# Ledger of designs, part 59: designed miniproteins, single chains, continued (2)

Each design is a single chain, and the fold is of that chain. pLDDT is the mean over its residues in the fold that is shown.

## One batch from the design tools (miniprotein)

Design m6042
Fold by ESMFold2-Fast:
Structure m6042 (fold): chain A 100 residues (1-100)
Amino acid sequence: GPSPERLERGRRVADRVLAITEKAAAGAKSPEAQQELLDFGRAAARMVETAVASGRPEDAVAILDGLAEKVREMAERGEIDPATAQEAVAGLQAVRDELR
C-alpha cells in the first residue's frame, strides 16, 4: 500500500482542492451551479488524493487541469463570476505547480 507520507500528502492536496472549489461554489450564481461545482470538486479531490498517494503526481496534474477547465467553462456559461473563476483557477494552478 502507499506510504504514510504519500497518504498524508494526498490528503493535504485533496483538502486544498476542496477548499478552492468550496470557496468558488459559495460565489456560484444558482443552487444548481453551486452543487455542480461541489460535486465536481469532491470527485476531483478524491481522484487527486488517490493519484498522489499512489505515487502518480502526473495523474493528479491532469485531474487539476480538468477541474480548472470545468471552472472556466462554468464562467463562460455565466454560472460563476469571471473573477471567482480566475481566483479558483489560480489556486488550482498553484496546487498543480507544487506537485512537481
Scores: mean pLDDT 89

Design m6043
Fold by ESMFold2-Fast:
Structure m6043 (fold): chain A 60 residues (1-60)
Amino acid sequence: PVKDAAQALADALTAVEPSLRPLAEKAVNEGLSAAPALIDAAQTEESKTLARALQLALER
């Protein structure tokens, strides 16, 4: 299911940048509308890449 992939990406993102945990959980629970705030808040290239991957997972 899409939610399982989104949660795995949120967990990976939180491991890279723990400060993003509330925004990552919000994106998993509320969907695509929460994804832009998460991407904007991400501070590293790895966390930005994971945030974009999470956004793509939520679009399906």
Scores: mean pLDDT 78

Design m6044
Fold by ESMFold2-Fast:
Structure m6044 (fold): chain A 61 residues (1-61)
Amino acid sequence: SMEEIREAAIELIRADPSLASAVLPRLRRLFPDASEEVIENAVREAVAELEKEEPELFKDP
């Protein structure tokens, strides 16, 4: 489901925030039946949510 893809995106971004833009290929591999639009929207939502709630995640350590 779209929610599962969004949750996976959040987890991947949290694990490596510097690879947020590279999360798309990983999600496509995990969810091969999902459309590119769904995956892109899930990543966009995950990034927006994390930037809003955890802005420090995207700052250099």
Scores: mean pLDDT 73

Design m6045
Fold by ESMFold2-Fast:
Structure m6045 (fold): chain A 73 residues (1-73)
Amino acid sequence: SAAKEELLKLLEELLELAEKYSDNPIAQKVAAHLKGLIAFVEGLTDEEVLERALEFLKANLDEIKKKLEELFK
């Protein structure tokens, strides 16, 4: 689905951010959890759940990225 593809793309952006700080042990743990979440989402078929998750992540993406960067520095 389009929602699944977009959601996975945004989760991959968060994973790339964590992998950029791969020397930080907290970033390594966050990357591991994001990989687990990506695998879980790849298995999801519930379009309503995917659309709601995408809407939530889009609305909060910039704040999540900011907080993760602060956590990794």
Scores: mean pLDDT 88

Design m6046
Fold by ESMFold2-Fast:
Structure m6046 (fold): chain A 99 residues (1-99)
Amino acid sequence: DEIKQKKIAIREKSLNVTLTPESLELAKELKTAIENKDDDKILELLQKILQNPDQLDAIAIAFELLTGVPLIYHLKQLEKNDNEDVAAAAKELLSLLKK
């Protein structure tokens, strides 16, 4: 997908963020888990991102490119989740993303 790759390159250049295949796959899996309301998978993916916080900006950009919605809006919804572990992970990621 040449058009999609070109749009990604323009975003990387303007934001000084490099998108990796890993950040794109994590964003895609997170999108799917949120759409399926799979709290176990959401928790797994959020914890994986927290273990690699240097990739958070790249994952957030990839998520917005895939969904058309900024990741912060979904994280604000997840911090109100009935699963306290999901809510805690979402709050921590929001704190990192707002820096």
Scores: mean pLDDT 76

Design m6047
Fold by ESMFold2-Fast:
Structure m6047 (fold): chain A 90 residues (1-90)
Amino acid sequence: EERAYLFEFIEEQALKNGAKVATPEEVRKILGEEADAVLKRSQEIANKRKELEDKIYSELVAQGVPEEEARKIAKEIADKEIRDEFLKRL
């Protein structure tokens, strides 16, 4: 879990900065069978975060928060909750 979370975090930072991170194909070449487990876990974490973000966003928009502000707030809350969930397991 911790390694998959760090991989996702590194990927997000690289995309924001225009830097390239190891692609799924490169990770598969290096780690073989282990790469599929890491990639699957990173995808599961990303899916959970997106689902939570979309849920919070929908609730905020329903309460009358502007779409742009609701999206920013939803992302920040989702990022924090996913991080807190991982920290509680460690």
Scores: mean pLDDT 66

Design m6048
Fold by ESMFold2-Fast:
Structure m6048 (fold): chain A 55 residues (1-55)
Amino acid sequence: MPELSPEVRGQIEDLVELYKKGVPLSKIRASLESIAESEGIDPQTLLEEFNRLLS
């Protein structure tokens, strides 16, 4: 998505990789929320991008 910086997109891609390796969704959601808070982005937007990358 064009609204996300390359750095934030890279962090979401890393979380997708961790989820595929068996990290629980609850841990992934906590990480997405932390990124959203630090970057001033809606955590729902990051969760939607994460779900898009899983498809």
Scores: mean pLDDT 80

Design m6049
Fold by ESMFold2-Fast:
Structure m6049 (fold): chain A 88 residues (1-88)
Amino acid sequence: SMKEIEEKIKKLVVLMVKQIKSGDISLDKALEELENEEVAKEAEKEYATNPELKALAEEAIKSLTEEDIERFKKYIKEFKEKKEKEKK
């Protein structure tokens, strides 16, 4: 759903900002980290308590067209399918 995609983007913004600060930038690593419930929970808490990250995430979501969101959904789906194939 749109709400689930927006929540995913908010958490990704938090993780990507942390990656930029650390110098190790990878969208795939950020998506992989979000499969960890503790990481996802910490990202959500950081988003909720950090007004700058909240503003950045809201701006990112607002800048996306329906086509952009569809491309992102396809990327996530392909990432999950790849991950499932590489698991036992």
Scores: mean pLDDT 78

Design m6050
Fold by ESMFold2-Fast:
Structure m6050 (fold): chain A 72 residues (1-72)
Amino acid sequence: MTFEEKVIQSWFDTLDLDGDGTITRAELKAWLEGTYGRELSDEELDRVFAYFDKDGDGTITREELEAVLKEN
């Protein structure tokens, strides 16, 4: 398993609480705050979410997350 696949799997296992295959803004915020040990501002979260939400649908799909992680 590549680093990217492990990160994607961990994110979906942790963040996709409904099992619908998407990550919401609120789920991403909770994970980032837990990971970095600090609260994020709305502006910081908006920038991070927009970076992953390539299609502007208001959720992060597995495909969007994979695309971002493979590019970086």
Scores: mean pLDDT 67

Design m6051
Fold by ESMFold2-Fast:
Structure m6051 (fold): chain A 62 residues (1-62)
Amino acid sequence: TAAEEAARRAAEAARAAVLETGSVEVGGQKGRDMVEEAGPEHAEAAERGAARGIVLGASAVA
C-alpha cells in the first residue's frame, strides 16, 4: 500500500542518514522530512518507519 511504501522510504532514508553521519539527530531530521513528504494521510506510517530506521541505524553504528 501507499502507507507501506511511505514507511519503507522513511525507514531507509533515516537509517542511511544515521549510518552516513553516525547521528541519530540527523536521522530524526531526515525522518521528519520524509513524514512531511508523505502527507497527513501517510504521516503515521512514515513516522513509524523513520523511528525503526533510526533504531536500526543506531544499532549498526554502535
Scores: mean pLDDT 78

Design m6052
Fold by ESMFold2-Fast:
Structure m6052 (fold): chain A 107 residues (1-107)
Amino acid sequence: EIEEKLKKLEEEYKRRIDLLNKRIASHQAHIAGEQARLADLQAELEKVKASNLPEKEKTRKINLLNDQIAEEQASITAHQNGLARAKAAIEKVKKDYEKKIEELKKS
C-alpha cells in the first residue's frame, strides 16, 4: 500500500541524509584541524625567516616548511571539495525523495 511505501521512502531518506551530514561534519573537522596545522607551519616559517640560523640551514628549513605548507593546503582543498560534493549530494537526495513522493501519490 501507498502508506507503507511512503514510510520506507522516509526512512531511507532520513538514513541517507544522516550519513551525508556525518560526512559533512567529518570534512569540517578535518578542514579545521588542517587549518590549525597550516597556521602553525606558517608561524614556524616566519620564525625561521627571522632567525639568525646559518643561511644553508635556514634555506633547508624554509624549503621543508614550504613543502609541508603545500601538502596541508592540498589536503584542505581535497576536504573542501569533499564537503561541496556531500552538500550537493544532500540536495540531490532531497529532490529524488520529493520526486518519488509525487510519483507515489499519483499512483
Scores: mean pLDDT 90

Design m6053
Fold by ESMFold2-Fast:
Structure m6053 (fold): chain A 61 residues (1-61)
Amino acid sequence: ASEEEIEAVAEALLARRPDMSREEAVRLAKQLLAMGGDGREIAELIRAGRSAEAAALAVKI
């Protein structure tokens, strides 16, 4: 995944989970984007501007 995709997912995670560090959010974003299925779905939601839905999916994983 691109650095921009990782950053977008990390920002969505931090918005939903303010208890996370930015480093933790970036690490999780990289893991999610490396996965098939759910990680790709989260990235597509971010690109569509649906960050809250992407964050909800990310916290389920």
Scores: mean pLDDT 70

Design m6054
Fold by ESMFold2-Fast:
Structure m6054 (fold): chain A 100 residues (1-100)
Amino acid sequence: SVEDEINALMDELKAQQSDPLLQETLDKVRELLLKAAKSRDEEEANKLFQEAGRLGGEALRQLEAQGWSQEELDAVEDRLLRLLTLAQELIDRKKAEEKA
């Protein structure tokens, strides 16, 4: 299922991170992405994706305040953006199949 694919992507990203703030943020992002995948309302799904992106951005800002290097911040941002892009593609495909 798309939910299983999202869970696999989240588990992989969590395994690549050791920071407690990132772990907590990824758990919250997972909940939002799974809600978006289960939503029958496209507007609701879009709002859930926007909130997931906002949480990722806030986590990056907090890590910067903690003294993370620009290289470390860029690496985390790239991983988060890739995750959100892949999850969006999976959910969009699911919604298209549900309309067919």
Scores: mean pLDDT 83

Design m6055
Fold by ESMFold2-Fast:
Order: structure tokens, then C-alpha cells, then sequence
Structure m6055 (fold): chain A 83 residues (1-83)
């Protein structure tokens, strides 16, 4: 599905931004993923997005990037509301 591919690409870009310490880019990409989540009705795609966001949250937490962790938590809460 096209939406799942977009989520995968954004997830990879967020991971790269975090790895490079580009916090501003990571926050912007998480906002883009949240927009896609709000417009997504397919449960399989939403569950996949949840898995991706949980991975990003763990990475941000392990690196101590509190702003990124908080932003991902907000995205997960938004996703849980639409599931």
C-alpha cells in the first residue's frame, strides 16, 4: 500500500536524522508522519505506523533526545485515537 511505503520512508528518514543529531529535522518528519496517520483508515497501516513510532521512541529515549521522545509520544497518542 502507498501509505505504508510513505510511513516506512519517513521512519527511515527520522532514524537517520536522530543518528545524525538533526533534532529539528526529526521533529518535522514526525509531524509529517502524524498528518499521514490522521488521514489513514486502514487498520494494518495504523498498526505498522505504531510499530515504527515505538522503535523511534526507544531510539530517542536511548540517545536522551527528550524533545523527539515527547513528539513521538504525542504521535502515538494521536494514532491510538484513530485506531
Amino acid sequence: HETSLKINKLGLQIVEAIAKGDIDKALKLIDEMTKIIKETTDPRTLRYALMVLRGIRNLAKNKGYEEVEKKVDEAIKTLEKVM
Scores: mean pLDDT 85

Design m6056
Fold by ESMFold2-Fast:
Structure m6056 (fold): chain A 104 residues (1-104)
Amino acid sequence: MEAAEEARRAAELAREAAELSTGEGTGRTARGAADSAEEAARLAEEGDWLGAALQAGSAAVAAATAATVSRKGPEGGGEEAARLAERAAEEAGEAARAASAAAA
């Protein structure tokens, strides 16, 4: 899969996780992941593979954090938000790997 496609999918999943989040902090973290993933997609489409890899990596970490926080308390939106955030982290991780390979 192309880095831009994976990053856009990560952004979509992270935004959905943010919408399902009941906690303000968890929602902000998921939105941050979505913003980083969207930027990774833009940079990949422009051929900035190093920039895309860095932004996708940031998105993966933020999405994984949102998933963990969502599972720990009812304020985080629970299991559904956590599953979406986990999927966002996986897609962002794939985008980071694809962009890194293209940069080499």
Scores: mean pLDDT 80

Design m6057
Fold by ESMFold2-Fast:
Structure m6057 (fold): chain A 77 residues (1-77)
Amino acid sequence: SEELEKLREEYREKIEALAAKHGRELSEEEVESLILQGLAYTAHDREAALELLEKVKKDMTPEELKEAEKLIEEHIA
């Protein structure tokens, strides 16, 4: 749906903005993984989202990971 596509873009913008604010640029694959986690949460699949985040965190700084988790949590509830 159009609404889901818009939410996906909002996740992307927030993730990229936080990464840039902390002086790092995330790879497209990292950004896409985080967007999928946000969408999975929105689709009511919390466990899958957390599992994906665990995989992505190996390629991210701890600070960026915390901010990404916060973004996902804020969009879900």
Scores: mean pLDDT 63

Design m6058
Fold by ESMFold2-Fast:
Structure m6058 (fold): chain A 92 residues (1-92)
Amino acid sequence: GAVYERAKALAEQAARLLAEATRAVVEDGDFARALALAEEAEALAKEVAALLPQLPEEKKKEVIDIINGAIAAARAALEADPAALAALEAAL
């Protein structure tokens, strides 16, 4: 239904923004851009969380898996580049 389509679209947008934030750190060293993109992704993830109680369990899991997959990918990319992670921690 409409709630599922909205939750999925928001989750996919949050995932894209988190991937862009990760790329801004790893490829560009642009921590200000990365923070702004990560904050936008977090805001969208909070909107998704508000919609989750309205979804059937199978659709809820699908939407949660999109967000969790994006977080896992971001973590793996930062762990693969310890210099970028250290620079990000120093900038924050």
Scores: mean pLDDT 84

Design m6059
Fold by ESMFold2-Fast:
Structure m6059 (fold): chain A 110 residues (1-110)
Amino acid sequence: DIAERVREAIRESEENGKILLFIEEEDALEGDLRAAETLAEELGIRPSPAAVERADNGSLAGHVILRAAERGYPFVFTTVKPDTSKEEKDELVERLEKTLGKEIVVVEIK
């Protein structure tokens, strides 16, 4: 499930100096919430109830990213359309790796 995938991705990122990339399909709000909760747990933080209540406005993702940055974790989040193919997602990852100059560990949220 998503929690184990995020946990493993964080471990791989820490051990190898890679960047974490979350790719979310734009209608996968529940997946976004669960990924944010898991990331917060692994970083030793918990999103407040107020942050969870504002998740539909992107505030929870923003909160988690900010807390990850404060702890030095390299983190990126992006949203794709539900019909985006695996090939298109792979091209997105390659482009981001070139732009950031770092290898990426990917977590897909559906």
Scores: mean pLDDT 58

Design m6060
Fold by ESMFold2-Fast:
Structure m6060 (fold): chain A 72 residues (1-72)
Amino acid sequence: MSEIGRKAAEEALKLMLEDVKEYKKLAEEGIVPEVTEEIREREKRFKELADIANANMTEEEKEEIEKKVAEL
């Protein structure tokens, strides 16, 4: 397992989970989330991390990440 790939995947997953938590919190408060520059920058960072992870991960590791995403 590539250390670079694993760290990139973990960071990407953390960003995605934080975004999901933010959306749920805003929905509970009745606030409609806006697509801001900060959100766009996080999306870009997520894509960069996902690209690094995909380049350095095995099929089994990709499947594990997909399972965690499906649980959201």
Scores: mean pLDDT 69

Design m6061
Fold by ESMFold2-Fast:
Structure m6061 (fold): chain A 89 residues (1-89)
Amino acid sequence: MAVLTITIKLKSTSQEDIDKIKKALAEAVKDYDVLSADAELDKKKKVLTITLTFSSKEDAEKAAEDLKKVLDELKKEGIVESYEIEIKE
């Protein structure tokens, strides 16, 4: 079992932009065996934290690469300022 944490620094805390991020990330991981998913928004700090639990570290690492691709696109669109991905067993 592996826990993948995404810490996203937001350029905008609009509901439209937050929903777009959540939908894009959900689509990126839809083909992986995700055991649990949680999302926390800190509007004052403009930080969105997504926590995903995978059955295996290999799935978490593969999902991290797909998530990076999506987050890099959202950075180009000006929705995301920066992000960090961390994997723990």
Scores: mean pLDDT 85

Design m6062
Fold by ESMFold2-Fast:
Structure m6062 (fold): chain A 70 residues (1-70)
Amino acid sequence: MASDNTALSVQLYLRQKGLPEVARQAYAAMTGASKAEIKDLLEEYAAAGVISQQEADQFVANLDGILAIE
């Protein structure tokens, strides 16, 4: 649900960057993962320059908001 939505958003972004294999791996890693695991993965991608720090922060904030409601 929340992790699935985040996984879909991240994998689409990675595909846009021309990294379809990384997108598949990210989707698999995030699907069913805990909030902490997703956050760690997003921070790793930001550190590697795959996504911006601002985008990573936004994904984490959205994940927290969704999980707080549901």
Scores: mean pLDDT 68

Design m6063
Fold by ESMFold2-Fast:
Structure m6063 (fold): chain A 117 residues (1-117)
Amino acid sequence: SVEEIVEKLREVAERFIREVRELLRRAGVPEEVIEELVEEMRGMARQALGEIRRRLEENPDDIEGLKAAAEAYAQAILDHLLGRLEERVGPVPAELRAGLEELRQKAIEEIHKIIEE
């Protein structure tokens, strides 16, 4: 059902945000900055889940369009995070950027599996 898919996608978003939080802590990002960014990401994820719900209700058989939209939302969240990190703490180290991109890719793979069920 639409509700079951949205709930599973919310779980993926919550796991992604939790893993990002831990990665930022290991990288030495100040806790106050981490909590600001986490709240921003939660807001963006909530908005994205609302749009995904609407797409599922309007065009439930458009699997490829839903995947493309989810991937675009995940990229927008990562782009926002990277830009905010650069503003608050300066240049993002290559290792941190790579780790964040790996977490985004992991989330997208989980999202695709949920949508393909």
Scores: mean pLDDT 88

Design m6064
Fold by ESMFold2-Fast:
Structure m6064 (fold): chain A 94 residues (1-94)
Amino acid sequence: LPSPSDIEAETYIALAEIYITLAKHGLRLAEKEKDPEVRKQLYEDAINSAKKAIELARKAIELATSPQVRADAERVLKDAENILKEAEEMLKKL
């Protein structure tokens, strides 16, 4: 049976994945956006979503007692950090 801490960690992983999805959608919309001010707002929203995903993934790592759940949390953290870096670099190029 999974531990209560692992179940809580899995919940934080799922929430982090939702925020990663929101960040990716924001970046995709920004790529198609012609208005520079709207594009800037979309990148800023993506940065905020990625930062929230990082926070949630870190909480999952702290709670994870299973090696597999910890590995999943670390993977989600890496994905969130990569999206944050991409969004910040795109914002700087505006």
Scores: mean pLDDT 89

Design m6065
Fold by ESMFold2-Fast:
Structure m6065 (fold): chain A 68 residues (1-68)
Amino acid sequence: MKVVYEFTVSGREEITLVQLLEKYGPDAVLEVTTEKGEKFLVTSAEQVRELSKKYPDEKLHVKVLVPE
């Protein structure tokens, strides 16, 4: 896996995160790190929605990973 995009975003930016998964294709993974240091590997729009509901006001550090 290689990082192709890296940014920080509010958990409220659900639509942006879903669009990134769609843009980079079915094998793309979002590595999301919360302000508390919890890490999640997100591969679906449903997982993005669940994360946004749990951390709407958190700053999430997001890496878009694709296969090498």
Scores: mean pLDDT 79

Design m6066
Fold by ESMFold2-Fast:
Structure m6066 (fold): chain A 73 residues (1-73)
Amino acid sequence: MAEAQAALRAVLAAQLPLAAQAEEARAAGDLERARELELQVLRAAVAKLEELAAQGLVPQEFADKAREFLEKR
């Protein structure tokens, strides 16, 4: 679990520049670009959860719930 948490934190930290760009786009009134960047960050996080679940580092249920959340957006 700790290894999976560290990997997820690293992925989220790597996505900080995209999150900052999304905030900048929102401040500029470019809501379409902001949404695209936010979805890109979310998809990266879900993909990493699925990868970790496939490796047995997190329960598959966590990946399934994250995918369901992304699908409902």
Scores: mean pLDDT 75

Design m6067
Fold by ESMFold2-Fast:
Parts: structure tokens; C-alpha cells; sequence
Structure m6067 (fold): chain A 70 residues (1-70)
């Protein structure tokens, strides 16, 4: 497969989401870029058939976006 494994995609996306939360108060532009990158990995997970991982990551992105809106 040309796609990464479910484990690799989940780990990478979670690292991007966590970094976005760290940056949310100091650099909103860079935080938004990290969320966008995590969104790309969610799309890759869906295309690879890793729907459970994709759905979990969508929920984490929504949580991070809510945190960034404060």
C-alpha cells in the first residue's frame, strides 16, 4: 500500500494535534497549519480504509479547534 499503517497515521496525527494545542495561544497561524496537516492524515486514513482511526482523529481535531477558539 502507498498509505502509511493505521498506527503510523494515528501517531503522526495525534502529534500534530498536540503541537497545535501547544501553539494555540502563542502562534495561531502555525497551530492552524498543524491542524490542517492532521486533517490530511485523517483523509489518508479514510482512503486506506482505517475508518475507526479517521473518526477518532476527527473528534480530536474538533476538541483542539474548540481549545484554539478560546
Amino acid sequence: SLFASAEELEKAALELIEKAKELAKTNKRLAASHIAAAGILVAEASLAGHDEVAEKLKEKIKEAAAYMDE
Scores: mean pLDDT 82

Design m6068
Fold by ESMFold2-Fast:
Structure m6068 (fold): chain A 73 residues (1-73)
Amino acid sequence: AKMTEEEIKTAFQNGYLVFYDDLAKDYVAVPKSEIQSWTVKQTSKGFILIFNLKNGDTLYSSVSSDKKLYVPV
């Protein structure tokens, strides 16, 4: 199921990074504490964010005018 706006808001308020996962075709919430490092790759269509998680997983998110990254303050 697609992540709802309310679920995104709740995740963000609870200290999760919320981003659009291109493979899942949906927004994904990851605790900020689980993120080991991240990098940005520029493309002709925008940016790709690459999140390296502490468990060894890697998540990919495209950032463009129609897709948003939600970062806890």
Scores: mean pLDDT 70

Design m6069
Fold by ESMFold2-Fast:
Structure m6069 (fold): chain A 95 residues (1-95)
Amino acid sequence: VKELREEAEKLFKEVKEKGIEIFRLRAPASASEETKKSAEPLGEKFGTDTALGIDDGKIYPVSEEEKKLAEEIRKKGEEALKLLEEAKKIEEKEK
């Protein structure tokens, strides 16, 4: 049970990190470190929203790298949700 939750949390961390990578690709090379740090929360939110399917495809990938990252985010999000559902079913049986 704990292992399923830990695996799901790990996948969501990767989702957030990949979301940040997409926002870093969109940031101009001349962007200040402060600007990049300001984009991190937006990148994390984008990763989570993409994984949960909340983005409705409203954010279109500009590059092939961004497209690959978005696909990885969706796959990891689906895996994390399956692990969380499995963990919930096990916990409900323990009560």
Scores: mean pLDDT 67

Design m6070
Fold by ESMFold2-Fast:
Structure m6070 (fold): chain A 67 residues (1-67)
Amino acid sequence: GMATLEALKELAAKKGTFSADEAKVAANVAKRNGVISEEGAEEIIKEAERKGSLSGEELIEMIEKHS
């Protein structure tokens, strides 16, 4: 929901960078709270694994693309 997306945006701004594992946790939180689809979460995880990390800005942009 909106509260989950707002919390993720705040976390992303504070952390700046997410490891692949941290991005996977964030994607699964967004999926479980109905912010993104299962396919959207898988795409985010795959991109994080491919790059080794995502910036907070990149992570939020991908979540919003799939919300």
Scores: mean pLDDT 83

Design m6071
Fold by ESMFold2-Fast:
Structure m6071 (fold): chain A 111 residues (1-111)
Amino acid sequence: MSQGFLNSLSPAMRKAYEEAAELARKGDFEKAAQVILDAHMSGLTDDDIAQLKELAKKLGIDRVVEHGAMGLRIAELYMLTVAFGMEEEDARKVVDVLVEKFKKELTKILS
């Protein structure tokens, strides 16, 4: 399932990662994370949100947020380092901010 992620990048997602890599090189990890988050959020449909709410009803909000955050952390570290050539320490800083913002946003959506 993880290998499909690289090949499923839209032009908008590719642009977001390229912009995030440039921002991270300038030390703007907060803005880099926000660009990636905004691109992911703009791709969510009402049907996607309904499916996430259904999962939260079955598994609990905290479990959905926890598993989503773990999956996002692994996928984004891979994308930023392997696919977009970001230094590991910079990618970690971007992903830490991204995961924090993602947890807050997903919790709001599922509450």
Scores: mean pLDDT 81

Design m6072
Fold by ESMFold2-Fast:
Structure m6072 (fold): chain A 64 residues (1-64)
Amino acid sequence: MDGVRQLVERVRRRLEGAPPEDLPTLLSGIESLLDYLESDPSTDQSVIDEVRELLRETRERVAR
């Protein structure tokens, strides 16, 4: 996997085991990552879509 896919996998694994108090920090990190990836037109759309799903899931967990 390239560095971006490895980073996305690490974020996903952190999210899976994250306690509620860590979710706002992870949410901010995922938002920053998405902004970075969207700023690069060479970024694979599948990676952007995957990060968007992680963002949606994190927002849902924070809202609970």
Scores: mean pLDDT 78

Design m6073
Fold by ESMFold2-Fast:
Structure m6073 (fold): chain A 85 residues (1-85)
Amino acid sequence: SAAQRREALLQIAELTLRVMHLYIEAKTSENPEVKEVLERAARELAELIQRMDAAIAAGDYDRFRALYEEARELYERTKKEVEKL
């Protein structure tokens, strides 16, 4: 439905803002290990966002939800990894 598509696109917008935040942190970090972790996570999240867009185009909201959860878990793991460094 149009409502389901709108909600899914808003979730993609939220993740896109998180990717931009990781990119900014990577660009401003003076720690090479932190920079590498954040740049890798930003790339992987961007790939997941592309796959989520494809799922919306296919009307596959079960796959969309699985990809969204994978993206959220990746973001949370990245925050914990950076905290450890």
Scores: mean pLDDT 88

Design m6074
Fold by ESMFold2-Fast:
Structure m6074 (fold): chain A 80 residues (1-80)
Amino acid sequence: MIRARVRITAPSKEQLEKMVADVVEAAAHFGARIVRFERLSDTEVEIDLEFPSEEQLAEFRKALEDIAKKYNAKVEIEVL
């Protein structure tokens, strides 16, 4: 199992909430479990995810890049 931390900074509270929904759906699609969720501000959140394999994490990274572009958001991903 591989853990990754995703930090999201969105341009608004509404965009963050919509983006988090898309990120959670993408994570679930690639078999991830949410192990930590921390709201840092109205526009920033950290989500720790546990993936069953490197392959599923890699596919999630691609989906995350597309989601970030859609919401004009900043995303950082760190393997734990």
Scores: mean pLDDT 87

Design m6075
Fold by ESMFold2-Fast:
Structure m6075 (fold): chain A 82 residues (1-82)
Amino acid sequence: AKDEILNEVLTAIDEAKQALKKGDIDAAIKAIDKVVDLLKTIISDEAADEIKKTLINLVKSNPDNALLALDILEETLKESLK
């Protein structure tokens, strides 16, 4: 179900956030790839690819802003489960 996919996305977002907090950029990018692949089951490929480009660029340029972007995505997805 869509809600099951959303829970998997939330788990992958948490993995990305934990990797960023540890400074593990490669692990963060892998977790973001999981988020995007799961999101493609519930949103358009175009929207998912845009999210991927934005998050990967933030991870490489400003990990603190990447954490904030992941927090925003997490809260947005949690609201969709209400």
Scores: mean pLDDT 82

